Designed miniproteins, single chains, continued (3). Designs and how they scored, part 69

Each design is a single chain, and the fold is of that chain. pLDDT is the mean over its residues in the fold that is shown.

## One batch from the design tools (miniprotein)

Design m10382
Fold by ESMFold2-Fast:
Structure m10382 (fold): chain A 100 residues (1-100)
Amino acid sequence: SPAEKAIELLDQTIAQLRARVAAGDRAGAIALLQQARAQLEALLSQITDPEIKELVEEAITLLDILADVLPHMSDEEAREAAAAVIERLEEIRKKIEELL
């Protein structure tokens, strides 16, 4: 289903974001966030459950905010910001799974 694909995409995005930020790959992290955001937006159009829609919309917003702020942060600030976003994405992913 589109919701299951959103979970898979979130899982991949979390893992890759964690790895790229840990490696200091700022440009790679930003590119990942932009790609994941576009893929989630495409899935959003196929999701009919309003609660799952709201959770996916929150994930898109978090990816957009992080992509916007990462270019202006130090490596330490980038790790802290990414960690906070990852924690919320993990919570969103769990909530979507519980609604399936």
Scores: mean pLDDT 90

Design m10383
Fold by ESMFold2-Fast:
Structure m10383 (fold): chain A 55 residues (1-55)
Amino acid sequence: MSAEEQLAALEQMVDDGAPFEEIAAAVVALRERWPDDAAVQEAAQRLVERAVERV
């Protein structure tokens, strides 16, 4: 499993309008797996902001 693969899956969830609870759980799991990757953390934060902003 790669960080890019997990980010692509998360982006697909946001695009498909998955429930916010599922998106939030996936973001937490992603951040816990790659805590030292600033790029991954930034991308995850951007996706959370997009999911919250776009209802």
Scores: mean pLDDT 76

Design m10384
Fold by ESMFold2-Fast:
Structure m10384 (fold): chain A 61 residues (1-61)
Amino acid sequence: MSEEERTEKGLKNLEAALKAEKDPAAQATLLALGRHEASQLPPELAARMLARLDAIEAELA
């Protein structure tokens, strides 16, 4: 699996987990883990992941 495919699969799994999670503290932890994972990616993939995480966070608010 390519790094892009792994990133997209990870994002889909994280988004599903975030939307299924009912505890705001657990949601905040998952978002923080996602942002940390994004920081380890190449800049292009990091920017895409962070933008998607920001959109998910806005939907949860």
Scores: mean pLDDT 78

Design m10385
Fold by ESMFold2-Fast:
Structure m10385 (fold): chain A 95 residues (1-95)
Amino acid sequence: MLPKSVEEAKKFLEQLLEVFKQDLKTLVQQAKQAKSDEELQRIIKELEQMLESANKHLKAIEEKFPELKEYIEKVREEMEKLAEEAKKEIEELKK
């Protein structure tokens, strides 16, 4: 659910970023145990879908709380950076 106050929004954004970091670590660990390129490609697709979902949530919060625009942009940039780093690590597992 979308937060109802600026304070709830900040707390939600903090939790969203922490959950995103944990989910990325889980996907990277799954990728390291993958036995096929098909499984690696599935994990990459899951990562891309996860980032898309996170960006949609960030956009919804920004529209409701435009005063948090700069804070949300920093969270978005951090998520995109972490996702790109994780994707590169997974792609390096392909032989």
Scores: mean pLDDT 84

Design m10386
Fold by ESMFold2-Fast:
Structure m10386 (fold): chain A 92 residues (1-92)
Amino acid sequence: MEEEKEKIKKLYEFAVQKAREALPDRPETVERLEEGIKKAYEEAKSFKEAVANILSVIGDLINEAIQRGDEETARALSEVAKAVLEEAKKLN
C-alpha cells in the first residue's frame, strides 16, 4: 500500500506537469484539470483506480473542448492522456 501511494503520487505529479507544459496559454483549463486530478488522486484506493480517474478527468475536458470546437485544446489534452498512460505503464 505504501509503494502504491508513491506510484499514485508520481503519476499525479507527472500528469499535472504535462498539463502545464501542453496548455501554457490556457491557465483556466490547466486549473480545472489540476483540481480534477487532485480529487482523483485523493479518492483513489489503488493505482489502477488512480489511472482510470485521472484519464476520466482528462476525457471530460477533451469532450468539452470538442463540443466548443476547440480542436487545439482537445489535441493537447489527448497528448497529456497518452503521456499519462505511458507513465502508468512504467510505474507498474
Scores: mean pLDDT 81

Design m10387
Fold by ESMFold2-Fast:
Structure m10387 (fold): chain A 101 residues (1-101)
Amino acid sequence: DKKKIEELAEIVYKEALENEEELLEFIENLDKITDTLEREEKLEKILKKAFEKIKSSKASLEVKIKGATEGLNKFLDEKNISEEKKKLILTLVEGILKHRG
């Protein structure tokens, strides 16, 4: 499972880099979006290709969540996003995979 987590993390990290401007704008404006479902839908649209690949994976839900959160966390750390905002965003990733996968 460790190797699969690393593979999924790389998929999310690369997609985050490819959509950096849109993703950072979403994070900056997160407080303007009051509905959690709308936040999940917007984040899923920005990282659409990554979430499609993760959802199509035969890995367990736990492995999918770990991979996606590790990949996105790496991006958020490199961009110096606050710990409070990181927790909110990573919770949205978990929600997308649990509710929409």
Scores: mean pLDDT 86

Design m10388
Fold by ESMFold2-Fast:
Structure m10388 (fold): chain A 72 residues (1-72)
Amino acid sequence: EQIELDIKEALALILYTLAKKYPEIDVDFLERGLEVAREALELARKVGAPQSTIDLLESIIKELEELLKKAK
């Protein structure tokens, strides 16, 4: 599942970057970004990804959760 992890990590980074740049971004898009980031984190832990990757994904999840909380 290395390819799947790489794709999900890249997608989570893209969604996170868009969410930070556009504070009025659609709530559904933020929710999808959070879902993808959580899936990427779970896969990273399962495959024994580097701690830096895990830390990055945890940071993305936390920031997406805060953005979603402000949007609701």
Scores: mean pLDDT 73

Design m10389
Fold by ESMFold2-Fast:
Parts: sequence; C-alpha cells; structure tokens
Structure m10389 (fold): chain A 68 residues (1-68)
Amino acid sequence: MHPLFEKAKDYIEFLKETAERLRQLGREDLAEKAVEAIKDPNHPIFREALKAGIPKEEVLKFLEELLK
C-alpha cells in the first residue's frame, strides 16, 4: 500500500473514533463535521496525492471505501 494511503487510513480511523465519541457525548453536530472534514477537497491528502501523481478521483474512491 502506498504510504499516503496508510496515513489516510490512520487519519480516517481517528476521525471515526472521534465522531463516535462525540455522538456518545450528544454532539451529533460535531460528529457530522468530523466525518465531513475527510471529504474536504482542501484536505492535505489531496495535495500529497497530486504530488505523488495519484488522481483525485482514486483518492476519493479509497476514502469512500474506508468510510463504509
């Protein structure tokens, strides 16, 4: 696996855990924002992907798979 995708997986797992914790605290609004942050096209992962020659669409598909 590319190092970029390994870091992305760790970051998504962290966001998922953070969102679940926020839901347990009754902060569904913040939990939704945490999940939405991964879909932000300005996220550093898209810049690193561009530098590595990985298409943005391929990164998005990888992120969608991890969000399932």
Scores: mean pLDDT 65

Design m10390
Fold by ESMFold2-Fast:
Structure m10390 (fold): chain A 86 residues (1-86)
Amino acid sequence: MKAEVFSTLSVEEQMKILGLKSMEEVRARLAALEKQIATLDRQIKALEARIAAGDTSARPELDALQAQKTALEGRKEALEILLKLG
């Protein structure tokens, strides 16, 4: 719901909500998100390997990191749309 409402706003209003003042800041935030997503992907793969080896105690942490990655990917997509519109 909130992400869908955000995507219906103008580029200027979306930038204000994100606290961004320029397209250079949008690009910098996008690069930071890509780095964070890459870090989460490495952690997720390590936890998946542990679960495959029989360590089911890693499952709650895996589920939490997958949720975090999905949230960051959604934010990355929003910033990519802003770059295409600006």
Scores: mean pLDDT 75

Design m10391
Fold by ESMFold2-Fast:
Structure m10391 (fold): chain A 59 residues (1-59)
Amino acid sequence: MREELLRRLAEEYGVPLEHLRRAAAGLEATFGRPPDEEELRRLAAVIANGERVRAEQRA
């Protein structure tokens, strides 16, 4: 897996690197193969949106 790519995407989408790294590992397990850059980018965007929604629901 490309650690540098994960770090760049984490910064670009405002997601903690460790969180994205864990999610990417889960995606790899689900696919049975390493995810592509486009798949990792989509994952980062989904995580960012999910964190935002959860933060808003907590008052």
Scores: mean pLDDT 73

Design m10392
Fold by ESMFold2-Fast:
Structure m10392 (fold): chain A 71 residues (1-71)
Amino acid sequence: SAAEAVAAARRQLAARPTSPMAWLRLLEALRDAGQEAAAERVEALLRSTQGKPFDPALLRALAEQALALVD
């Protein structure tokens, strides 16, 4: 189900917050579930890192914010 896909993508992002694929999977799962507003907020968090140096600590903090948005 779409809800199970979202739950799986959330677990993947929690385990691998620095993985671009984990972020992409969550965005895909949210859109497939019809959670477009949540997907836009998560995408905005990821876009906020564009053009900035790679920062694992920032990505972990943003992943925690993204996971809180998907309730």
Scores: mean pLDDT 84

Design m10393
Fold by ESMFold2-Fast:
Structure m10393 (fold): chain A 59 residues (1-59)
Amino acid sequence: MAAKAQALFAEAQARYDQTRIELVAAAGQSGGKEAVERGLREADEIGKQLMAEVEAEVA
């Protein structure tokens, strides 16, 4: 259980970090400051969803 939980958490963190970087970069290219703020909010929502999925899988 603990080893699986740690692996899932690390994987979720890596996916969140990668998605956040990609969303911010794409938003910066296409819409300036407003799009970057939108990308950051979207990344936050993805991060919350990934954490909820990890908790559901492990619990």
Scores: mean pLDDT 73

Design m10394
Fold by ESMFold2-Fast:
Structure m10394 (fold): chain A 97 residues (1-97)
Amino acid sequence: DPNTRGYQDGLGGMDEGNKSEERREDYTRWLMKTQSTRDEEDMPAAALSNQLMGWEGKKSQQSKDDSRLGSRYGYLTSKDPGTRRRMYGMYDNFQQG
């Protein structure tokens, strides 16, 4: 079945979360970009769509803070694996709800 291919969000993912796994992959790729500068404009459209569509809608206020946080901490994310995982984990938490 199509759902057996690729990967799943794991725990507490939404139905949209499984379909948006590609968006999370794009978001992760953006976080792993070089630390020259990471602006919200550099984020993949898929990741921005995820926030705008409100798939973590119960956390709408958090999504606004995280879009700003991702931009500000982007320059640190590729250096420290700990920071990179933290940003990725934040996105993963938004898939839950």
Scores: mean pLDDT 44

Design m10395
Fold by ESMFold2-Fast:
Order: C-alpha cells, then structure tokens, then sequence
Structure m10395 (fold): chain A 91 residues (1-91)
C-alpha cells in the first residue's frame, strides 16, 4: 500500500478528466484495486481488496481516509461492504 501512488492517480484523474485505475498484488497474495473517477466537483474513489479479511480492508480504508484528509480532501461519503470501500471526496 503506497499513498504516493494514490496521490498520483487522483492527480491523473483530475488532470485528464478520466478515470484512473491501479492494481497491486501484496506479498500475502492480497490484491488491491484502486479506481479514481472524477465527477464534476467530486471525486469517486473505489478500493477493492481480494483475498483479505474485512478487517484488513477496513484498515486500508482508514489509512486512505487519513491520507486523503492530509492532502486537503474532504470525505463526504464512505461505504465499506464485502471487501469494497467507496469514498466520495471534495476539495
């Protein structure tokens, strides 16, 4: 889990006006897919964790929320279900 890569994908989506996606395979075999979609004044962020527990997904979600807030984003919506976490962000 690299927060700098998240920041790069958010920046890419904002610059291009297009969705940006990255998939990472962890040493544990856990696969994390991060999708960033710009929606007008908001950004939709979807994180999918496969091969891990809900606890691991929740920790990833919490770490990402903290990182996004440190970058100046407001988390206006957060949903977590079945290894998928969705955020709606405003700047």
Amino acid sequence: FELSEMDQKVTEALETGKAAEVTRVHKSGIVTTIKVTPKGDKIELEIKVEGGSEGISALHSASLAASLRSMGYKVVEREHEGGVTKFVLEK
Scores: mean pLDDT 70

Design m10396
Fold by ESMFold2-Fast:
Structure m10396 (fold): chain A 81 residues (1-81)
Amino acid sequence: SMNEKKAEELLEEFEKEAEKLAEEIRRARQDGDTAAVQAAVARLVELAGETMKELKKLVDEETFKKYAEHIEELFRRIVSG
């Protein structure tokens, strides 16, 4: 459906932006810049929240749960690395 397509596009956009933030976090950690790490993590939190909010409007509860779990797993991997 059109909503499923929009949800897939939204998730793909999230993954691209999350990868950019992951690179910022990696560089900031390498440089010992704790303020930059915290700022990039805060942006990732905001991005994840906004993405999940929009996904809730587009897909059913079961599909939303799967996408939310994927977003949360990506978030954990980026923040923990």
Scores: mean pLDDT 88

Design m10397
Fold by ESMFold2-Fast:
Structure m10397 (fold): chain A 87 residues (1-87)
Amino acid sequence: MKEYSEEEIKQLNAVREEQAKVAEELEKRGIPSLSEEEEKEVLLELAKIAVKNNNEENLKLVKETAEELEKQGKLELAKELRELLKE
């Protein structure tokens, strides 16, 4: 395994904290009213972080987000999120 410096450990912890904040915000507010491009980037990054960290709560939130996107008619984005969740 790669050994991490103190700075790298702080960066990893910051990513985990941001992941938790985004999960909480999605739960409280639903999907934010972003432009289509911004929404796609944010949601895809969240899905990638959830998969990388294998966090069940964040994976659940990504799945719920994909379901809401389907209800909004954003089928392509919902499909991309679901594909990222397949291991």
Scores: mean pLDDT 67

Design m10398
Fold by ESMFold2-Fast:
Order: C-alpha cells, then sequence, then structure tokens
Structure m10398 (fold): chain A 80 residues (1-80)
C-alpha cells in the first residue's frame, strides 16, 4: 500500500540520518556546522514525507513527529 511505502521511506530516512550523525560524532574534525547541516538535510527530507503522511493517515503523521523528535534529541546530545 502507499501507506506502507511511506512508512518504509520514513524508516530508511531515520536509519540513514542517524548513521550520518553517528559518523559525524566519530569524526574529530567534524564541526557544529557539519552536524547542523546534516540535521537540516534530514529535516528537508522529513518535510517531504510529512506532506505525504498528512494525505494518508494520522498514524503516519504521528510517526513523522516521532522521527523528528529522535533527530532533535540526537543532535542535542551531539552538541552537548
Amino acid sequence: SKEQEVLAELEKLKEEALKKLDELAADPSATRDDILAAMDEAMERLDGLRRQAAELSPELTAYVDQVEEEFVRRVGELLA
């Protein structure tokens, strides 16, 4: 279903974005700006999926909100 396709894309985005943040965290040359740029890139992709989720179900929209919260939490940890 279209709903399952969007869910799969959300799960992939979450995995890819968190992996990129982990790689930046492990890089001693990575700057605050690099971490923020990675966050911005992930959020732009998430916004596209949020628009699709809004057309499909409130459950998908709730999952988008959870993914966003996880990104914000991870970035906050890395910038602490």
Scores: mean pLDDT 87

Design m10399
Fold by ESMFold2-Fast:
Structure m10399 (fold): chain A 70 residues (1-70)
Amino acid sequence: MIVDIIIQHFKLQPECKHYLCKMLKNAKADECSSSPYVSAECKAKVHEAIKYFDIDKDGIISLEELLLVM
């Protein structure tokens, strides 16, 4: 899954997957956990990860941007 690839690449905590999934505009609904909890630490780490992939600087990672880096 795309979310898992980003988590592995940036060494993010598993719980950060929920927040990261919400930031990916091409993520499948079934890839997103139903858990509502996300820590401020996860938000900060995901934000740093997004900076590396966000070519448009809109705070959202496209599938195309992710594939260019991977």
Scores: mean pLDDT 60

Design m10400
Fold by ESMFold2-Fast:
Structure m10400 (fold): chain A 79 residues (1-79)
Amino acid sequence: MREELRAALAASRNPRDRVALQEVLRAIDALEAGDLETARALLDAVRRFLATDSSVSPEMRALLERAVAELERRVEELE
């Protein structure tokens, strides 16, 4: 996941997609540091972006939705 997200960030020229990718990567770092509150807040921000922004490509949407779902599951396992 992290490698795929970094590759997508390097390839993306859309500033909104880049912000969402960076937020997911920051959520991974927060989760690894045990900061569940920060991880949850970052994932909520990405969820809101996906719900409100219709300009996200289907491929980027699928990547972000899959990443957020996996990280949300990991947060729940650590609570």
Scores: mean pLDDT 83

Design m10401
Fold by ESMFold2-Fast:
Structure m10401 (fold): chain A 90 residues (1-90)
Amino acid sequence: LALIARVLAANKITGDEAQLQTLHALLLQAAELDARLNPDNPMDLVALIDSLEARSVAELTEKIQRKLASGEPVPLDIAKPIKEAVERVL
């Protein structure tokens, strides 16, 4: 959660604790999917957030969920932070 909060703050996106928890769960799903498809090039959290052009945590959550549902590839250029966040959370 702390990593996600920092990235969102850097991009001037705000949200409450419940919204951050929902976003974290979706990012775990996205990172797991990315790990299965591209283990050598995990997604870039900053590039993902930038590509979605979200104004709030709720919008970002919806856009990520929509991307996962569409079966589109998640952005794959190198993201140690996402892998670390996924692995550190159980």
Scores: mean pLDDT 54

Design m10402
Fold by ESMFold2-Fast:
Structure m10402 (fold): chain A 75 residues (1-75)
Amino acid sequence: SMEAKELQKILNKSVPVTLEAAETIVNFLKSGDPKKVEILALTLKSLNVDIDELIEFIKTIDSPNREKLIEELKK
């Protein structure tokens, strides 16, 4: 997907990520499960990626927990 390709470019600046892994992360972002969003936030923070660029990307994704994920990333 275009979303996964965009995410892959952001993550590859810090950590090598396959397109398959990026698709999995995008699907996790679109999930309605708050526990999955919490795990995703912790994982992304551990990767030492550009959090500001990541937050801007997340704002483009239609997700029921988008605001909660952004809040967790800002902590």
Scores: mean pLDDT 78

Design m10403
Fold by ESMFold2-Fast:
Structure m10403 (fold): chain A 66 residues (1-66)
Amino acid sequence: SYIEEGEEYVRKNSPKEAAEKAIKAARDPENREKYLEEAVRLTLDYLGASKEAYEQMDAVFAKAKA
């Protein structure tokens, strides 16, 4: 299934902890936004992202919650 294909892709192309959060987001619609935000934050941490990247992420997720 494409969910299994997506899970394999995320595990191969993301930090392990971020991958597990993304998989939780896919499987739990009620907590999807929370897990997805955690997955993105962990990915930015892994990449050594700038403050501007975190601010952009926060703005995107705040808009999605509104």
Scores: mean pLDDT 73

Design m10404
Fold by ESMFold2-Fast:
Structure m10404 (fold): chain A 117 residues (1-117)
Amino acid sequence: EVQLTQSPSSVTVPVGGSATLSSKISGVDISKLTVYWYQQKPGQPIEWVGSINAATGETLLDARYQGRVTLSFDVANQTVYVNLSNLTLEDSGVYYNAVPLSETETVWGQGTTLTVV
């Protein structure tokens, strides 16, 4: 059974600050995965932040995050990270980690709530 455990559950940071969110992946070898990060704001659709291919290290980011977001992973610890810098009020929301297992199946983490003040 594949599980994504995100931490922290919530974090509050000042405008202009930075935050690192993590997701521990169990039940599958992370080195074979492409891992996705999404943001959801209250009352709005879920939006793609970026993806990282753990087999190649290739990272793709949405244009709004270029230059201020870094995606990384630690294969030995089975953990993926998103680091967000130069935070704005618009970066507030719930951040979800997601791993597609097949064309029709995606496993989602529980989410981390980021509040920028």
Scores: mean pLDDT 88

Design m10405
Fold by ESMFold2-Fast:
Parts: structure tokens; sequence; C-alpha cells
Structure m10405 (fold): chain A 67 residues (1-67)
């Protein structure tokens, strides 16, 4: 979807400046696809509005954002 929730936009902006985050893609209004190292994952989990982070393979993670 080309339209993200406000919380998803905030998480996306924070991911752009998060250490060990390599790339980010939008999957839905409340989900992002993120390529990150282990140090980046712990930082992502601490971000406001992040509900969960799950490994999707090949260094990619699905980040689910609170509504």
Amino acid sequence: SSIMSENTKKVLEQLDTTPNVVSVGVLSKNQLRVKAGPGGISLIEQLPYVESVSYAGSGWYIVTVKE
C-alpha cells in the first residue's frame, strides 16, 4: 500500500537513522520489511510504536507497527 499509518511513518523515519539497518521496504499500512544486523534488531524492538519483530530469512525481518 502507498498509504502508511502515522505510526508506521514514524517508525520508518526512525529506521533511517537506526544503526545496523541496511534497507527498509513498506509491506502494508502497519508492516515494514527491514534488512538489519543483530545490533539493529535490538534497537528496532526498542522504538516507539513497534509491536513485534520477526525473522523472515536472508537477513530480512518483518516489523509490525502498533495502530
Scores: mean pLDDT 83

Design m10406
Fold by ESMFold2-Fast:
Structure m10406 (fold): chain A 78 residues (1-78)
Amino acid sequence: SQAELKQEFIERLRKAKTHEEILELVREYYERLKEIAPSEVAKLVIEKEEEDFIEEIKKMIEQGKSLKEVKDYVLSNI
């Protein structure tokens, strides 16, 4: 279920030790969401959400945000 995927993601995110690990985990989470999406329209919405979310995370990393700050942002917005 979507709830189970989110809980697994949160647990793995808390253990991530690098910014690259955070980005990889977010990409994996959205890929799994797309696999269980109920329609093509839902998949397109998920793809747009993933793109926007990844770009914001990359922007934070480029701005020098700490690992904790990026994790806190992801946990608040996933």
Scores: mean pLDDT 88

Design m10407
Fold by ESMFold2-Fast:
Structure m10407 (fold): chain A 81 residues (1-81)
Amino acid sequence: SAEEERRARALAGLDVVIEVLKEMNAPEEVIRLVEEAKRAVEAGDFERARELMAKAAAMLSPEERRRLDEEALRRQHAALA
């Protein structure tokens, strides 16, 4: 179903974000917020997931946010090649 595909894509994307954050030595609180967002997606609560991701993003500097976005996009492109 479209919902199952949406959930699967969101979960895969969040797993990449968690891996990149760990490699960047991001604050534990940021990693926990993204892990909570993943649990919200698993429960089908996409609104809660968006709130948690916004909160996590707000805790990162503009440089950290840019590095996270670039690395996540790069890994997604590599997986499709």
Scores: mean pLDDT 84

Design m10408
Fold by ESMFold2-Fast:
Structure m10408 (fold): chain A 84 residues (1-84)
Amino acid sequence: DVKEKIEELRKLVTEKGNELDNAPEEEKTKLLIEIIKELAEFLKDLPEEVKKEVVEIWKAIIERLLELGVLSEEEKEEMLKILE
């Protein structure tokens, strides 16, 4: 059920967002990377129609983080590999 998966995703995003907001500044980048990896694994299990659209958003997020210098080349490759 797509609706149930979307609600699980919303809850996960909310909980992880709160963790990130409350984290010390020096830990935010590492925590963000961990959250993104966990989200990628969750998205991998979504129905194909939803997964295809979310994968495009996911790639856009990875590109933005790389542009901001938040990700290393190794982290980028690891994150992209999760969705393959």
Scores: mean pLDDT 70

Design m10409
Fold by ESMFold2-Fast:
Structure m10409 (fold): chain A 70 residues (1-70)
Amino acid sequence: GIDEERLEHARRAFAAGSKSSDKVVTLSPDKQELLAEFRELLGLEVLPEVTVDDVIALAYVLGVPVQELL
């Protein structure tokens, strides 16, 4: 399972830091499917668009490098 404490830490990092919400990323089909699967596992709603900050937060929660999701 995903650590709730890590999720909260990622949310706080977004809130405290500068969010690049206008920096939408284009993922390869394989990475996009993987991100969608992880979104379901995390219980997240449908995101309007995926940003670099969203990918970084997910990578942190999952304990993988950003390049794993990007």
Scores: mean pLDDT 59

Design m10410
Fold by ESMFold2-Fast:
Parts: sequence; structure tokens; C-alpha cells
Structure m10410 (fold): chain A 84 residues (1-84)
Amino acid sequence: MAAAREVLDQLRAAIRALEQGDIDAAKAHVRAALALLERAPVTPDIQRAIELLRRALAALEQGDIEEAKRQLRLAGLLAHRALS
């Protein structure tokens, strides 16, 4: 589905924004990925990816950048597996 590439592009952009220190841009990209996944078919991998992205947003709000990056990488792997 076309949505698979869009989700992965948003997650890559979020990780890159964090590497550049742009937390607000990273949050925007994570929220865009969440909106796309919430429109996807309900599967265990999609539900887990959504949970991980919500945890990543919470980590970013607390300033835990390394935890946010870990959650984003895992969410990306699950989303890729579910949508590819």
C-alpha cells in the first residue's frame, strides 16, 4: 500500500530531526506517522507500532531523546513488516 512508504518517510524524518536537535520537527513527523497508522488495517504489528510512537512522543516531551530514538526505530521495523 502507498501508506507504507509515507509512514516510513515520516519516521526517517523524525529520527533525522532528532539527530539535528530539532525536537519540535521530530514530534510533528511522529504525529504524522501516527495519523497514517491509525488509518491502516488493524493488525498486532500496527497496534504495537502505534503504542511505540505514543511512547516516543512521551519520551520527547520529557527530553529523553535516546529513549525516543529507540522507540522510533522499533516502530519503524514493525510498520515496515506490517505494511510491506
Scores: mean pLDDT 84

Design m10411
Fold by ESMFold2-Fast:
Structure m10411 (fold): chain A 96 residues (1-96)
Amino acid sequence: NIDEELKRLRNEIINSDLPTSIEARKEEIKLLIKNKRISPEQARGLIDLEVSVMEGRLRRLQLQGVVDEEQVQALRELLEQKKKEVLELIEKAENE
C-alpha cells in the first residue's frame, strides 16, 4: 500500500535525528523507485521534507546553545552533500 508507505516515511522523517536518517532514506528511496512504488517526483518531495525538518532542528539546537555557528555550518554542509547524493541517485534511477 503506497499511501500507507508514504505516510510511514513522512512520520519517520519528522521523528528522525540528523544525518544518518538521510543515508537510510537513500537506500529506501532507491528500492521504491526500482520497484516503481513511488515516482521520482515523490522521492524528491520526501528528500525536501527531510532537509526542511533537519534545518528546523539545527536552528532549534543553535538557539538552545547546544551547537555553535561552526557546528551548524558543518552540519548544513553535510546535509547539503547528502541531499545532493540522494538527488543524483533519483536522477540516475529516473534515466534507467
Scores: mean pLDDT 69

Design m10412
Fold by ESMFold2-Fast:
Structure m10412 (fold): chain A 67 residues (1-67)
Amino acid sequence: MEKEEQELFEKLKQKFLEMGFTPAAAEKYARRLVEADKKTVEAYVGEMLRAIGDYLDVKLKGEKVKE
């Protein structure tokens, strides 16, 4: 299997632990997310990064929705 998948699993598990999940829950959710599909996870992360970028761009340049 892909080594990147293993690395993603470890990073996700650590993130869930930092969020206050139990070790068992963190491992369960991290594994399910990795098993969903590497392409699906990459697409999801890409969309999240794009949404964050759009939000930051609006915030940095000012929100002029009703001007």
Scores: mean pLDDT 65

Design m10413
Fold by ESMFold2-Fast:
Structure m10413 (fold): chain A 78 residues (1-78)
Amino acid sequence: MSEEELNREIAEALGRMAGAIARRLEDPEEAVEFVTRIIGLLLEKLGPENARLAADAAVALLPPEVAERVRAAAEELL
């Protein structure tokens, strides 16, 4: 596995985990804040392409209301 492939796998895995954790949070604002923070960290460390992959992976697991807010936050950040 190349470094690029590894970074993509890490981003997708972290995105899925962030989405799964956020789905269990009772406060939608806390859920959006948590996922957005993880996306921001991935943007800083792995770049915008991998941050977008993580955002897409997280959003797939979230309720529509939270998913739309995460998409808006990710679009502003990226």
Scores: mean pLDDT 82

Design m10414
Fold by ESMFold2-Fast:
Structure m10414 (fold): chain A 68 residues (1-68)
Amino acid sequence: GPIEEAAIAELMRLTGLSREEARAVVERVKEALRAGDEAGALQLLIDAGLSEEEARGMVAALKTSLEE
């Protein structure tokens, strides 16, 4: 959806990852969030190169995307 595509684009912009790599990170983050592992979701984004603040913002947006 639009939130997911925005997260992919933002991850590419902040980290220099390819679209395919950024999509894989976003999918793993969404899987962690569906499992209730918000701390794991944050760590995946930090490991990808986001700051803690950037990672928190992206997690919040993706949680909204999962709820519709």
Scores: mean pLDDT 84

Design m10415
Fold by ESMFold2-Fast:
Structure m10415 (fold): chain A 59 residues (1-59)
Amino acid sequence: SEDEIFNLLSKLNNEDILKLLKKLDLDDQIKYDVLQALESDDKVARNAALQKLSKELSS
């Protein structure tokens, strides 16, 4: 489920999430948005990006 994916992603560090993004067949815009959020040092932006990523992966 989306919530389970979010919980798994939230336990990963930024380096592991970046490795995952490189392996996923996702729109470049989604990958870009997640990368920008991880680089921002903003916890709120990070959580929002991981929620969006979780929704895409649960589709």
Scores: mean pLDDT 81

Design m10416
Fold by ESMFold2-Fast:
Structure m10416 (fold): chain A 79 residues (1-79)
Amino acid sequence: SSNEKQLDEIMDRVEEIVKKVLDENASIEEVREYKKEMEQLGKEIRELVKELPVDRASGAMVYMVGAMVEIELKLRKLE
């Protein structure tokens, strides 16, 4: 479905951001901008999952929680 494709595109962006955040050369300013983008992507996922099967929805939500944790841990290391 179109909702499945849209979720895949959003999740690809989430994965790209996680890779950039985990990069050893990532600056605190870059990670702060990725946090803002991730918060916006999280809102988009939350709306989109209402129209998706429970297993697909739960997988996306769990991955987003993990991504936000990685951002928080990286920010703590860069303080």
Scores: mean pLDDT 86

Design m10417
Fold by ESMFold2-Fast:
Structure m10417 (fold): chain A 97 residues (1-97)
Amino acid sequence: SASEEGLKKLEEWIKENEEKLSEEEKEAIRLHAELQLLVQELRERGYSDEELEKLLEPIKPKIEELIEKGKRENKPYVGLIEAAKLMIEELKKALEE
């Protein structure tokens, strides 16, 4: 599938750049790709952008706090990783309904 090909290309790029990337950066990149694929899958299943925003609205303050905390602690990738994990969890629940 197109998503499988995209993930394969991403893993090839990570491998080619592994000497330049921290483990946290690699995890953040992989989670961001997973998040993008979940959003696309939900859109293909008929979710509007407004409906996707409503799914994330209850966790938006927590996402913003995690990103802000990461910036303040000079660990921006940790904040992005934790925020992405929360978003992925909520979007996966919508796919299972």
Scores: mean pLDDT 82

